# Designed miniproteins, single chains, continued (2): the designs that were tried, part 98

Each design is a single chain, and the fold is of that chain. pLDDT is the mean over its residues in the fold that is shown.

## One batch from the design tools (miniprotein)

Design m7405
Fold by ESMFold2-Fast:
Structure m7405 (fold): chain A 73 residues (1-73)
Amino acid sequence: ASSAARAAASALGAEALANGGRIDAEGAKQTMDELARGGTISEEDARAAAEAVEKAGPLDARGAQEAAIRALG
């Protein structure tokens, strides 16, 4: 997986765990926007990862990590 895929997967998984084990499209978008704002990933990669979570529906930490890796890696 790319460095962007790993960073996105880690952040989405952590956010899912912080929110009772689930992450939705809004949470994914917010988390990815924060990573892009901090320069960890590009805005394009942030959109791709957030869209992957939106397309899949609400995900647990593992599902969110897998979706990010598939979208970016």
Scores: mean pLDDT 84

Design m7406
Fold by ESMFold2-Fast:
Structure m7406 (fold): chain A 89 residues (1-89)
Amino acid sequence: SIAEGAKRAYEAGLRGEPAKVTPQSAGIVAGGAYLAGDEEGARQGHRVAMENKEGEVKVSPEAGKRAYELATGSKEALDKGIAVAAPPL
């Protein structure tokens, strides 16, 4: 799903790693990156979306959070999603 792709981008961003996303998820990730001021992440997401193929994007954690918020349509859903995405310590 689009939300699942945005969540993966957020989790990978926390590790400083790229995430593999669908073109639909890449569009939302590019939007989140624009809102977070992550210009390079926005360019990568836009390229994947325009190519209409799965690809890798590397975004900041802030970009991933904003993308997940956009994908779920709710800040409350974002907070719950982040809690579920946290690895057990």
Scores: mean pLDDT 74

Design m7407
Fold by ESMFold2-Fast:
Structure m7407 (fold): chain A 92 residues (1-92)
Amino acid sequence: KIQEEAVKEIEEVTKEFVEELLKHAGEENSAVELAKEVGKKVVELVKQGKYDEALKVIEEWIELIKSRMPPELLKFPKKMKEIVEETKKKTS
């Protein structure tokens, strides 16, 4: 199912992002914890079909973190946004 595939992709992106943060970050706790929390929140919203709310959560997260990490790491939150946008298009 489209929503189940989206959830798996979001979970995978969250896992990849956490792995990359651990490789790059002198930030041990806050960035990793935030990424996990946002990933879980987005998954719950996607499961409920609340795509616009999920997109807002991701956009606020990107704005919060973009000054705190290298630009190349922003590819993971952006990919999560793309997954949610594509899922919304397919389920609408």
Scores: mean pLDDT 79

Design m7408
Fold by ESMFold2-Fast:
Structure m7408 (fold): chain A 66 residues (1-66)
Amino acid sequence: GVEAAKEWAKKNKEEILEEERRLVRYLVETGDVEGAQARAREFYERIAKKFGVSTEEAKEAVREAL
């Protein structure tokens, strides 16, 4: 559920920030905006699937933790 996603995000802030750094690095190295957006979407979809929530709820949980 949403609460489990929020608790996971709070405990895994460094992993989330590292994913952001990888996305920025990919974008800087390739200029592939669409590919960067697809990778970001995949990241949130992975969290959504893990906790049985929507992608929007997963994004909100991560945003609140950061």
Scores: mean pLDDT 83

Design m7409
Fold by ESMFold2-Fast:
Structure m7409 (fold): chain A 91 residues (1-91)
Amino acid sequence: MEELKEEFERALAEAQAHLEKARAALDAGDIPTAMEHAALGESYALRAEQLAKEYARLGSPDEGEKYLGRAQELLAEAEALRQAILDAQAA
């Protein structure tokens, strides 16, 4: 359980850091870099979602649901950012 929580927090932090880098790259007009970091951010957010579900199953349903909510918020952010990058690439 403690290891899952640590892995979750790490995955969440990595997702957030990559999405921030993707946004900065998009703002700078660096589409290839923005795409790379957005994909990595989404990957880590999906990992956080999986860890949150396992945490809920193994012994902390209420806390696991809160973790799941945090992971899903980052996934929604990643999806919005990916769409913004695709729109910029098409322009």
Scores: mean pLDDT 85

Design m7410
Fold by ESMFold2-Fast:
Structure m7410 (fold): chain A 71 residues (1-71)
Amino acid sequence: MPSKQEIFEEMRKLVEEVEKKDPEVGEIMRRQLDHFERLVRQRGYSLDQVLDGYENLKRVMESLMEEAERR
């Protein structure tokens, strides 16, 4: 299983790719990632909880990118 640090690194790369395609969506995703990182740190989330949160964040990013492509 990936570590929490590896999951966060993967999400940062995904945000960077989104930002290159749509800077507005990228900014929204960066702010959401920063908020999630703070929440994980403050609440002491388990690895499984972090993975669940990242799967949800990934789905949100994919949905927003799909909507941006339809504009």
Scores: mean pLDDT 77

Design m7411
Fold by ESMFold2-Fast:
Structure m7411 (fold): chain A 80 residues (1-80)
Amino acid sequence: SAAEREKKRDELLSQAEKAIQQAQSAEAAGDLQKAIAYYEKAIEILKKLKTLAPAEQHGGIDGAIEAAEKKIEELRKKLE
């Protein structure tokens, strides 16, 4: 149902936000590998969110995915 889809979207949004916060905390602590893992987790959650989100929200979700992907690229370069 629409209500069940909305509830799942809210849960996924909260989980994505939590994963990003965990990534930022790990980055601040210098744990770059852990930060990458949390950003990767956030991307997977955001991709799931996009499948349940209305079309008008897709741009915002894509922007969040792109931002997380750029962070992963930056952090991977620091590990080299």
Scores: mean pLDDT 89

Design m7412
Fold by ESMFold2-Fast:
Structure m7412 (fold): chain A 63 residues (1-63)
Amino acid sequence: MDPVQEVIIAEAERLLKEAKEKGLPDSIIERFQKALDLARQGKIDEAVKLLKEAYREFEKASA
């Protein structure tokens, strides 16, 4: 597997776990899940873009 793909998958899994543990809205959880699915498909640029968008919402919701 591409090392970049492995890193993005691990990061998406970590953030998805944190979002669920913090009880964040399903909309944020769904975005992290979609980013993870895209990363697993090798669509790294799309996964990174969605992960960044979801992370911004995560920070805003968890503040």
Scores: mean pLDDT 79

Design m7413
Fold by ESMFold2-Fast:
Structure m7413 (fold): chain A 80 residues (1-80)
Amino acid sequence: SDDQQAQNLANQARNTAPDLYQQALDLISQSYGITDQQQRDMILGRMIQQIMTSTPDYTHANPAQIQFINVVQQLVNILQ
């Protein structure tokens, strides 16, 4: 399922690049006010999947959202 794929990608990010993983979670908290670990993992995993498969839309992104996307792009490059 998409949820299982997102969770697996978040787990791979945590295991492979823990500093970038934590930075991404902190940026999710700053951008959306979400502090729950599971919710942040799902947002991160879905964004990793989105960047791997398509160009994301950032037309209305705030600075924290832009920084989050830049961190996820680094994670995608490491995971591939």
Scores: mean pLDDT 81

Design m7414
Fold by ESMFold2-Fast:
Structure m7414 (fold): chain A 83 residues (1-83)
Amino acid sequence: SRAQQLLRELHLTALNTIAQAAAAAKQSLAQAQQVIDQGSKRIRALARELGALMGLSQEHIDAFVEKLTEEIRNAALKAAGLL
């Protein structure tokens, strides 16, 4: 189903963003943040489409995306040994 495809893409995008941001953090935190910003835009698009299919409010979708983006940042920094 479309929902299963979106969930898989969201999961893979989050994991890929964590890995790439962790690698970038070894060069600079600014480069890591750029990777996170690019990944978060993709995550927002996927989460909005999935949320619309599930009948979630825009406010709930936005809150979820903000929390996930923060968790991605923290996971990337931990993986880089910075948190």
Scores: mean pLDDT 86

Design m7415
Fold by ESMFold2-Fast:
Structure m7415 (fold): chain A 65 residues (1-65)
Amino acid sequence: MTKKQGWEAALEALRLAIKNYDTEPVTDEDLRKALKDIEEIYSSLDPEQQKEAEELKKEIEKLLK
């Protein structure tokens, strides 16, 4: 399952990036790309993964503001 495997890898990477945003060189473009990627795969995610995606989206939007 390539989509689910990709989401698990992306989820782990995004969580680490968000947690370390103020201390690591994560750019606004990286965050915008992550938002777009989440939106593109959202409808193909499981309900639990959709909850995780919504939480990540909210955190990313907060950082971009």
Scores: mean pLDDT 69

Design m7416
Fold by ESMFold2-Fast:
Structure m7416 (fold): chain A 69 residues (1-69)
Amino acid sequence: GKKKFRLKNMVTGEEVELEAETFEEAVEKAIEYLESKGDKVLSVKRFKYNGKDVAVIETDKGTYRLTEL
């Protein structure tokens, strides 16, 4: 089944919930969402925090954190 992920703007605090079968699919969906709203994705860093997958996505307009819920 699909997992839930939160994409958070680290500057504004705005959050979007994403559903994906895998963490990598969630990263792809997050990038697609950010590019669709005009952001240019510059880098993606992946790591684990408290046993959950986390990505930090840097864009020309800000920094976002993708966290497994």
Scores: mean pLDDT 86

Design m7417
Fold by ESMFold2-Fast:
Structure m7417 (fold): chain A 59 residues (1-59)
Amino acid sequence: GSMEQQILVLQLAGLRNGVKLSDEQARELIEEGRAGTSAKALAEKYGVSASSVKQAVNI
């Protein structure tokens, strides 16, 4: 999937949890996930669920 699709999925997941992610924050999360940062650590840092992080990074 495209980076734009991954960003949108993360932003929608964030909104469900009451968190507004900027395009920059979502992009940084995806880049950190691709670099090997754990989904749990990214979920805690950005305020999204670990499942949403895993789905977005593996698209």
Scores: mean pLDDT 78

Design m7418
Fold by ESMFold2-Fast:
Structure m7418 (fold): chain A 68 residues (1-68)
Amino acid sequence: MPSNYLGTVEEVDSESGIAKVKLEKPVKVGEKVMVGEAEGEVIEVEGDFALVKVPVGKAKVGDKVYRL
């Protein structure tokens, strides 16, 4: 089956709802992604990392990130 896997959460600021994702595939700012079981939006991309805005308390380190 085609894999929509984009990467894994390396760091989370749980108070701001920002997850830092180590990317396996390219993404663009403004793309919607699934972080664990929560929908998030890519707000910044820098090299092999993306910052994703998710609802506060919904992302954790080690969560898998998938393209919607």
Scores: mean pLDDT 80

Design m7419
Fold by ESMFold2-Fast:
Structure m7419 (fold): chain A 80 residues (1-80)
Amino acid sequence: IEEQVEEVRKKAEEVLEEAKKDPIVTPEAAELLEKAAEYLVKAFEAKLKGDTATAEALLAKAREAAEKAAKLIEEEKAKL
């Protein structure tokens, strides 16, 4: 599970790094990245409490949010 947290964190960092190169981040993409961060924090909290099932579910939601944000950024680039 810690390995999964690391993977999601790296994915989110990659999306943020691409967003920094040119600020084409839409408010919707920014909200999704913020949601991904919230889910990661909650996943850590659930893991600390020993609730592995909840932590895994939250990691999945964080991953989905990060992927949606990346897709929106790509779609905005394609609209040029």
Scores: mean pLDDT 70

Design m7420
Fold by ESMFold2-Fast:
Structure m7420 (fold): chain A 92 residues (1-92)
Amino acid sequence: AEEAERRELVELLRSLGADDEEIARALEAVERLRRRSEEVRENLTSEQLAKYGPAAQAKTADATTAAQNDPSPENLIAALEAQTEAYDELLA
């Protein structure tokens, strides 16, 4: 499961021209995002998630749009990092 997801992400990033350093950074970003997403679910009520979730998504909108319009390792990693930062703010 975790190994299969890691392999799929690595293959995707390689197809986009990522080097080993970019792949390692992306894997770290995915792991951090997964952990923060779990913390958000654990610490926020459904009402809080409905209220603050849209604001968190808005904070990542520019990075997400850039990754969609220009799918590159740099833009993908930036989108993952922006989402993690938004979740960190949501948990504060």
Scores: mean pLDDT 71

Design m7421
Fold by ESMFold2-Fast:
Structure m7421 (fold): chain A 91 residues (1-91)
Amino acid sequence: SADEKAVELVRKFIEMTPEEQRELALKAIDEAEKRGLISKETAEFLKNMVEKGDEKALDIAFQLALALAYADSPGVKEVIDEIIKAIENLK
């Protein structure tokens, strides 16, 4: 279920090294772009910030990973819109 995926992501993230957290973040950004949830420009910007070690960008990317666990659920679009707004606030 989506809840099981979200709980598993949180559990894994807590035990991850900074390098593994960055890899998960980059994969989540790529998947969100592939699914059309964020633009290529937004994805490239967020990836660049994560690669530079921006902690807010890493947090936003983790929020994307959680939202992707609920991608087939009603209301995910509103969550994605708030995430996009948070990305724009990094500029």
Scores: mean pLDDT 79

Design m7422
Fold by ESMFold2-Fast:
Structure m7422 (fold): chain A 58 residues (1-58)
Amino acid sequence: MKVDEDVRNKLREEVRKLLERNSTPISQERKELAEKFNVNEDTVLRVYLEVQLELSDA
């Protein structure tokens, strides 16, 4: 699915906030983010993994 850059950036920010709270995105939170940003759950999972990897490398 093609995701607008603006939507992707906002999704990354929300995922980052979740990780900063020491919260692992559970299936429900992933689903809620997918609905909020009108993307599929796979897109949310991909963004989550990207943000998590960036934080681990920092």
Scores: mean pLDDT 71

Design m7423
Fold by ESMFold2-Fast:
Structure m7423 (fold): chain A 120 residues (1-120)
Amino acid sequence: SLAEALREAVEHLGEALRALAAGDLAGALEHLREAIRALDRAIEAARDDPAVRAALEEARRHVEEAIRALEAGDVAGAARHLLAALAHVAEAALLAGDEATARRAAEVAVEAERALGLAD
């Protein structure tokens, strides 16, 4: 279902950010691969909703950019792209009426920003 795929995407994005905070780049990359799989399922589930699909495609693009940043050794850049991906997943969840998943994505983003020293 769309709700299940959105929750899986948020969970894997959160675990990737947690792995980055711990210096576990291999673990982060594994979770990012799983996040892409969850986003691909969410995009397919949202095929009849262009606004939800567009938000999810932007989230997926940011995850791909995060992987490229990690391959270049740019951990901070990767983290910023993953935070952007979480924001787009939250947008997709709100558009789909899934306020609980949107709130969870926002909470994960705040926790990740603090753990990575990206918060003010």
Scores: mean pLDDT 89

Design m7424
Fold by ESMFold2-Fast:
Structure m7424 (fold): chain A 81 residues (1-81)
Amino acid sequence: MVLNVPEEVMREFNRRNRELMEEVEASDLSDEEKVALYKERLTEIMREIREKYPEAVPLSDEEIEEYGEILGKIEAQELAE
């Protein structure tokens, strides 16, 4: 995520995202199911961070959902290659 946000906010997001990626990769799910799980959890993480830091992350629910969708598809392409 390329946003001019406080270091603490970016650090928390990066930590949660890394933990999520490790959880998804460790699961015995299909690539399609892994992508779905990643999108769901990443979107939730973004909403939690926005709730905690609304002034630093002024993203709409729609933007957060779309961002999670895009990142999930990128991950799916990386796994397929």
Scores: mean pLDDT 73

Design m7425
Fold by ESMFold2-Fast:
Structure m7425 (fold): chain A 91 residues (1-91)
Amino acid sequence: SSKVERLVEEAKRAVEALINAKTVEEAIGAALRLIGLATEAKYTLPKEEAREALEEILRLAEEAAKNAGSEIAKSLAKATAKGIRGQLEGL
């Protein structure tokens, strides 16, 4: 669906922002954006589309945890991935 595509594209941008974050505030903002997009997917999409979106957003959060340039960004990405996994398991 177009909404799944939009949420995933916005999640890709949030992941890039998290990986490239130069400040703690930038890293927090990007991590909160990722969890917000996952939450929007869970509560606004049909169950099957929500699962698809959450699985891809989780993959992107795990990518950020692996590739983020700072220790704080990696830590926030790991916490975000854990939160998204919880949302996915709650479907």
Scores: mean pLDDT 89

Design m7426
Fold by ESMFold2-Fast:
Structure m7426 (fold): chain A 92 residues (1-92)
Amino acid sequence: MSRELVFDEAELLLRGLKYADEIEELIDKAENLSEEEKEKLKREARERILEETSRLIERLRAGEISAEEALKRLDEHAEKVKKEVEKRIKEA
């Protein structure tokens, strides 16, 4: 049993990190948030994306999900997190 990341697991991790970075850039552009509010929101958004990424990797390893389906679910989750972040910025 290998604990090494296979190509699909690595791709999923890289995509999750890219989404976290994109959402952090969105938060940094918000002129109506304090630095403290930005740091908290970035931490919460990154944690949510990385938690789902980790879950999808575990499901992929267990054979419960295909790599294609895992990437699709990560894309959907990242879009949901981004929309919630945009709403929080507007309501702040």
Scores: mean pLDDT 82

Design m7427
Fold by ESMFold2-Fast:
Structure m7427 (fold): chain A 65 residues (1-65)
Amino acid sequence: EEEEKIADELVDEAIRRYEAGEMLPSGALKWLEDRLKELGLSDEVIERAIERFRERTGFYEAPEA
C-alpha cells in the first residue's frame, strides 16, 4: 500500500538521522511521528512505523512530550 511505503521510507530516514548523530533516539522518534501525522497517514500505519523504528533501534521510550 502507498501509505506503508511512505511510512517505511520515513522510518529509514529517522534511523539514518539517529545513526548519523543528528538526533537523539527520542528526537528521531518524535520527528518520525510528527512527519507521519503531517502527511495524514492512518493511525494504524503510524503505529506500525513507530513499532518498526523501535524494533530496528531498540529504543522503547515514549516520544518527548
Scores: mean pLDDT 75

Design m7428
Fold by ESMFold2-Fast:
Structure m7428 (fold): chain A 57 residues (1-57)
Amino acid sequence: MIKDLSEEHVEYTSTEGKKIVVAKENVPEELTEDTELSEDEFLAMVGEVQEKRVKEA
């Protein structure tokens, strides 16, 4: 489950119940409110988005 915290950040609740705050720009487009990912899976997807943005900058 993903929730807006601010204009720049969102909070994701993992399947383990951990809350992870990330920049909205680094959230994968494939992610929806119904997406159930573990902490590691979510962070891996966010990391891939960040890497793509850095490589294209």
Scores: mean pLDDT 73

Design m7429
Fold by ESMFold2-Fast:
Structure m7429 (fold): chain A 71 residues (1-71)
Amino acid sequence: EEELEKIEEELAKILGVSRETVREMIDNAVKRIKKLGIPKNPKGKVEPSVDTEEAKRAVELFVKAIKLKLE
């Protein structure tokens, strides 16, 4: 739970939005994944890059937050 708060703060900083917005985005993603039955581990190689290092970091943090919410 404390780990999730740190991720929310970092994502808010990277995306330039409020922590509440980040929390809503994570909750919406978790809800969609649960509804669709998407496996926790995606098949094949994970796409290694979005065009910027900030975008890569945001994706890593977002995935970590989703995993914490699913577990």
Scores: mean pLDDT 66

Design m7430
Fold by ESMFold2-Fast:
Structure m7430 (fold): chain A 63 residues (1-63)
Amino acid sequence: MVTLSITYPGPLAPGESGTLTVTNTGDEAATVAVVPPLGYTADPSSLTVAPGGSGQFTITRLP
């Protein structure tokens, strides 16, 4: 079963970057895609997270 825990970077000021962390606490690999709202970017746009692993997205609020 895929089970994910997500940690958000908190509120971002214009031009600020934060890290969104996805941890896979399940026993199956998960592919996670991020679709940022207008005025934000995400890098990378998708990750595959192994069981017991974690992945990070850099979220940037545009100025």
Scores: mean pLDDT 78

Design m7431
Fold by ESMFold2-Fast:
Parts: C-alpha cells; structure tokens; sequence
Structure m7431 (fold): chain A 60 residues (1-60)
C-alpha cells in the first residue's frame, strides 16, 4: 500500500547501489554506455552484469 511504498522510497539505497549509479553516470559521459555501468555495478554489488543492467534500467 501507499505507506509501504513511502517507506521503501524513504529507504533510499546507499552503499554499492548508490556508488554504482554515480560511477555509471560518470563513465557514460566519458564514451562508455550502459555496458560499462553494468560492469561497475557487478563489481560493486557482487552480482552479475545482467543483474547490474536490470538495476541500472530501473534507476533510469
């Protein structure tokens, strides 16, 4: 419900997810694309490139 959605939104991700988003934005500006952002996310989050790509897509 709306209370749970508000709580989830208030609990903004910090650490690997936030760092991955910032690194991806920086690298995309330097000529690499979602692929490089996904690789950064996989390194920081300890997941796969595919999982990192899904995360990057939901953040956009």
Amino acid sequence: GPAAEAAAKAAAPSGPAAASALAGRWDMGNGHTLEEAARRGAELGGGSVEAARAGAITLS
Scores: mean pLDDT 53

Design m7432
Fold by ESMFold2-Fast:
Structure m7432 (fold): chain A 75 residues (1-75)
Amino acid sequence: MKYHLTVHISTYERDGKRYVVLTELRIFEDGRIEEVERLEAPTWDELLKKAEEKGLSDISIRAIRLARQIEQQRL
């Protein structure tokens, strides 16, 4: 296999509103990184819905659920 699929979760703010982001990346054996998919939404629930509607992998779905749970436990 030429690449390894990985998932990155991030957040950003625009115009005083917070957005949550899932990015799927291909990491190639030569060290090159390629973005394959980027989903963003104003809430974790909307992001999860978008990921499920696109048929993203269980790894991506679990990453969103885990990130939401971690944030809820902090505050």
Scores: mean pLDDT 79

Design m7433
Fold by ESMFold2-Fast:
Structure m7433 (fold): chain A 81 residues (1-81)
Amino acid sequence: SAREVIERAQKERDEALAKNTATKYEFVAVLPKEERDLIDEAIKAIINHFENKYGKIKSAKVEVREEGDLVVVKVTVEFEP
């Protein structure tokens, strides 16, 4: 169900936040499949936000998975300290 997908994404986000350092951040977003065309804009906005706030990005990883009628997007960004 959508609730279970959201709860799983929330747990994944909470676990990621517990492991994040000052130079590493992880973001998880849940979107309806109908909004897939907004995924690129959302990812770009997240990356631009961190690049503008923290400086040079060392690496960026994007994972996209489809869960029923939803899309779960996980973005991991690492920065040069």
Scores: mean pLDDT 71

Design m7434
Fold by ESMFold2-Fast:
Structure m7434 (fold): chain A 70 residues (1-70)
Amino acid sequence: SELDEALAELRALGQEANELLTQPLSEAKREQLRALIKEIEDLGVRMAVTGVVDRERIAALRAELEALKK
């Protein structure tokens, strides 16, 4: 289902964010990354509860993670 695929994508994004947290990062980037992880978790819960897939928000969270890798 679209929901199952979106939740799997969001779980993979959360895993990437947690893996990045194991790397040497500035304190500012670590704080932003922790906030991103919380946003990923919150979106996952919302989508699971409502059954509504927010593709735009998933894309935005992915872009935020990629920005933190720079």
Scores: mean pLDDT 87

Design m7435
Fold by ESMFold2-Fast:
Structure m7435 (fold): chain A 85 residues (1-85)
Amino acid sequence: SSKAQLVQDSIGAVRVAADAVITDENLRKEIEEKLAKAEEYLRKGDFDKAMEIVAEAVEQLKKAYPDSRVVAAAAQLIDVNRDHL
């Protein structure tokens, strides 16, 4: 897969996890702002910076929802995708 596809898939995975678990509007907005920033770097071709921001977003979700299997699965996917970047 292309580096752009790995970043895009990673952004999508975090968005799916956020939609599944977030009930707090302030946290939702904060995660959405991070994912929008990651998409901006993806458009610029800065895949490393985009993935750094995606990793920050998923770590924030893990801290808010430490027992969520959905969040844990997203975090594991992000780790694998970062290793292949």
Scores: mean pLDDT 87

Design m7436
Fold by ESMFold2-Fast:
Structure m7436 (fold): chain A 100 residues (1-100)
Amino acid sequence: EDERRVEELERELVRIIERYLAGEITEEEAQARIEELLAREPDPEVRERALERVAALSGEAGEEARRRGRNLDAAELRELWETRREEAVRRMEEIKEAAR
């Protein structure tokens, strides 16, 4: 089973998204790195499973992609980052409110 490769790919994808959310890299840099990682994985099923797991972390955008029964492309990954960023901003606002 390719589960180990899926876990490694998911971990690297999440790391890129975390760096983007932390402001360490631009959206363009994050997108390029994700595309490079996906290009290095020859098995489309491994890529699909990793993208499904990353999509699940991004809520509604991930659900919509799965409903269509298709792999996420570069534009869909960009949309997932926007969703994840909004979630992170909301979480930071909640922390600020709690600190009043």
Scores: mean pLDDT 63

Design m7437
Fold by ESMFold2-Fast:
Structure m7437 (fold): chain A 66 residues (1-66)
Amino acid sequence: AGIKGTVVAVFDEHTALVKFDGPVKIGDKVETSNGAKGEVIGVVDEYGALVRFDKPVKVGDEVTVV
């Protein structure tokens, strides 16, 4: 897994928009460098996806598809 992304918007304590450097699919598992784990719950376009995290994340947080 080489797909990386950055949190670009936070909607609530668990839901954020992440911009990825490659295509992702609903159900893909992700992790932040800060230890938050998440799952893609919606795909906005080829690079933008809505992710639900187990912990709060901030704009600028780095995300990696696992």
Scores: mean pLDDT 82

Design m7438
Fold by ESMFold2-Fast:
Structure m7438 (fold): chain A 82 residues (1-82)
Amino acid sequence: SMEELNELLKKGDEALKKVKEEAEAGNVEKAKEYLKEFKELRKKILELMRKLGVPEEFIEKFEAHMEGLIKLAEEAIEKAEK
């Protein structure tokens, strides 16, 4: 349902926020765990969007946006490991 999609999107936003907070605090392992959670949520979000009939063009743009967020999160973790 759209309600289920909105809940998954909210969980994804919270996971990304936690990656940033934990990386900034120097908690690299926790930041990696939240990033892993975000990547799994991303898979579920994209699958649900397709099941709900969201246009493929919108899904592709959203997937590209999420990939950008993942790269920024990975860079933050790498800087925290330094």
Scores: mean pLDDT 86

Design m7439
Fold by ESMFold2-Fast:
Structure m7439 (fold): chain A 75 residues (1-75)
Amino acid sequence: EKEKDIKLLEEAKKIIEENKDNPDKALDEIKKLAIEKKPSKETQEVIQKALAEVEKGNIEGALKILEEAIEKLKK
């Protein structure tokens, strides 16, 4: 569901923004959210890519990935 995936990506972006000082907490919360919400395969791949950037300490890159995916889904 497009709306469900958009909401999940928006929530993941918010989690990262609120936990910039604690990226491990952001990773755990987003992983839990993805398991619970069971997004589309495409949205799962976007989330995995964003989580990989968070793990590398590239918070800006992770947020950009999520924002671009949200924009694409809204079209």
Scores: mean pLDDT 82

Design m7440
Fold by ESMFold2-Fast:
Structure m7440 (fold): chain A 88 residues (1-88)
Amino acid sequence: SMEREKALAIVVAELLAISAILNSEVFKDVESAKVDLEAAVEQALKAGEEEALKLIDYLLKNINNPEIQELAKKYKEKVKELIEKKKA
C-alpha cells in the first residue's frame, strides 16, 4: 500500500539522517555526511514534500558543519519550490 511505502521511506530517511549527523558531528567525514543527507532527503520526498522539509529542519538543528548546513539549505529551497509549483 502507498501508506506502508511512505512509512518505510520515512524510517529509511530518518536512519540516513542519523548517519549524516554522526558522519558530520562525530566522525568529521564531510563527504559521507553529504551523501547520507542527499539520500535522506530523496527518501523523505517519497513520503512527501512536507516530510522532506521536516527532515531537513531536523538535520539543520543537529549539524553544525557550515558546508553541510549550506547543502541542507539548498535542498530546503528546492523542496519549497516543489511545494509552490504544486500550488500554482
Scores: mean pLDDT 88

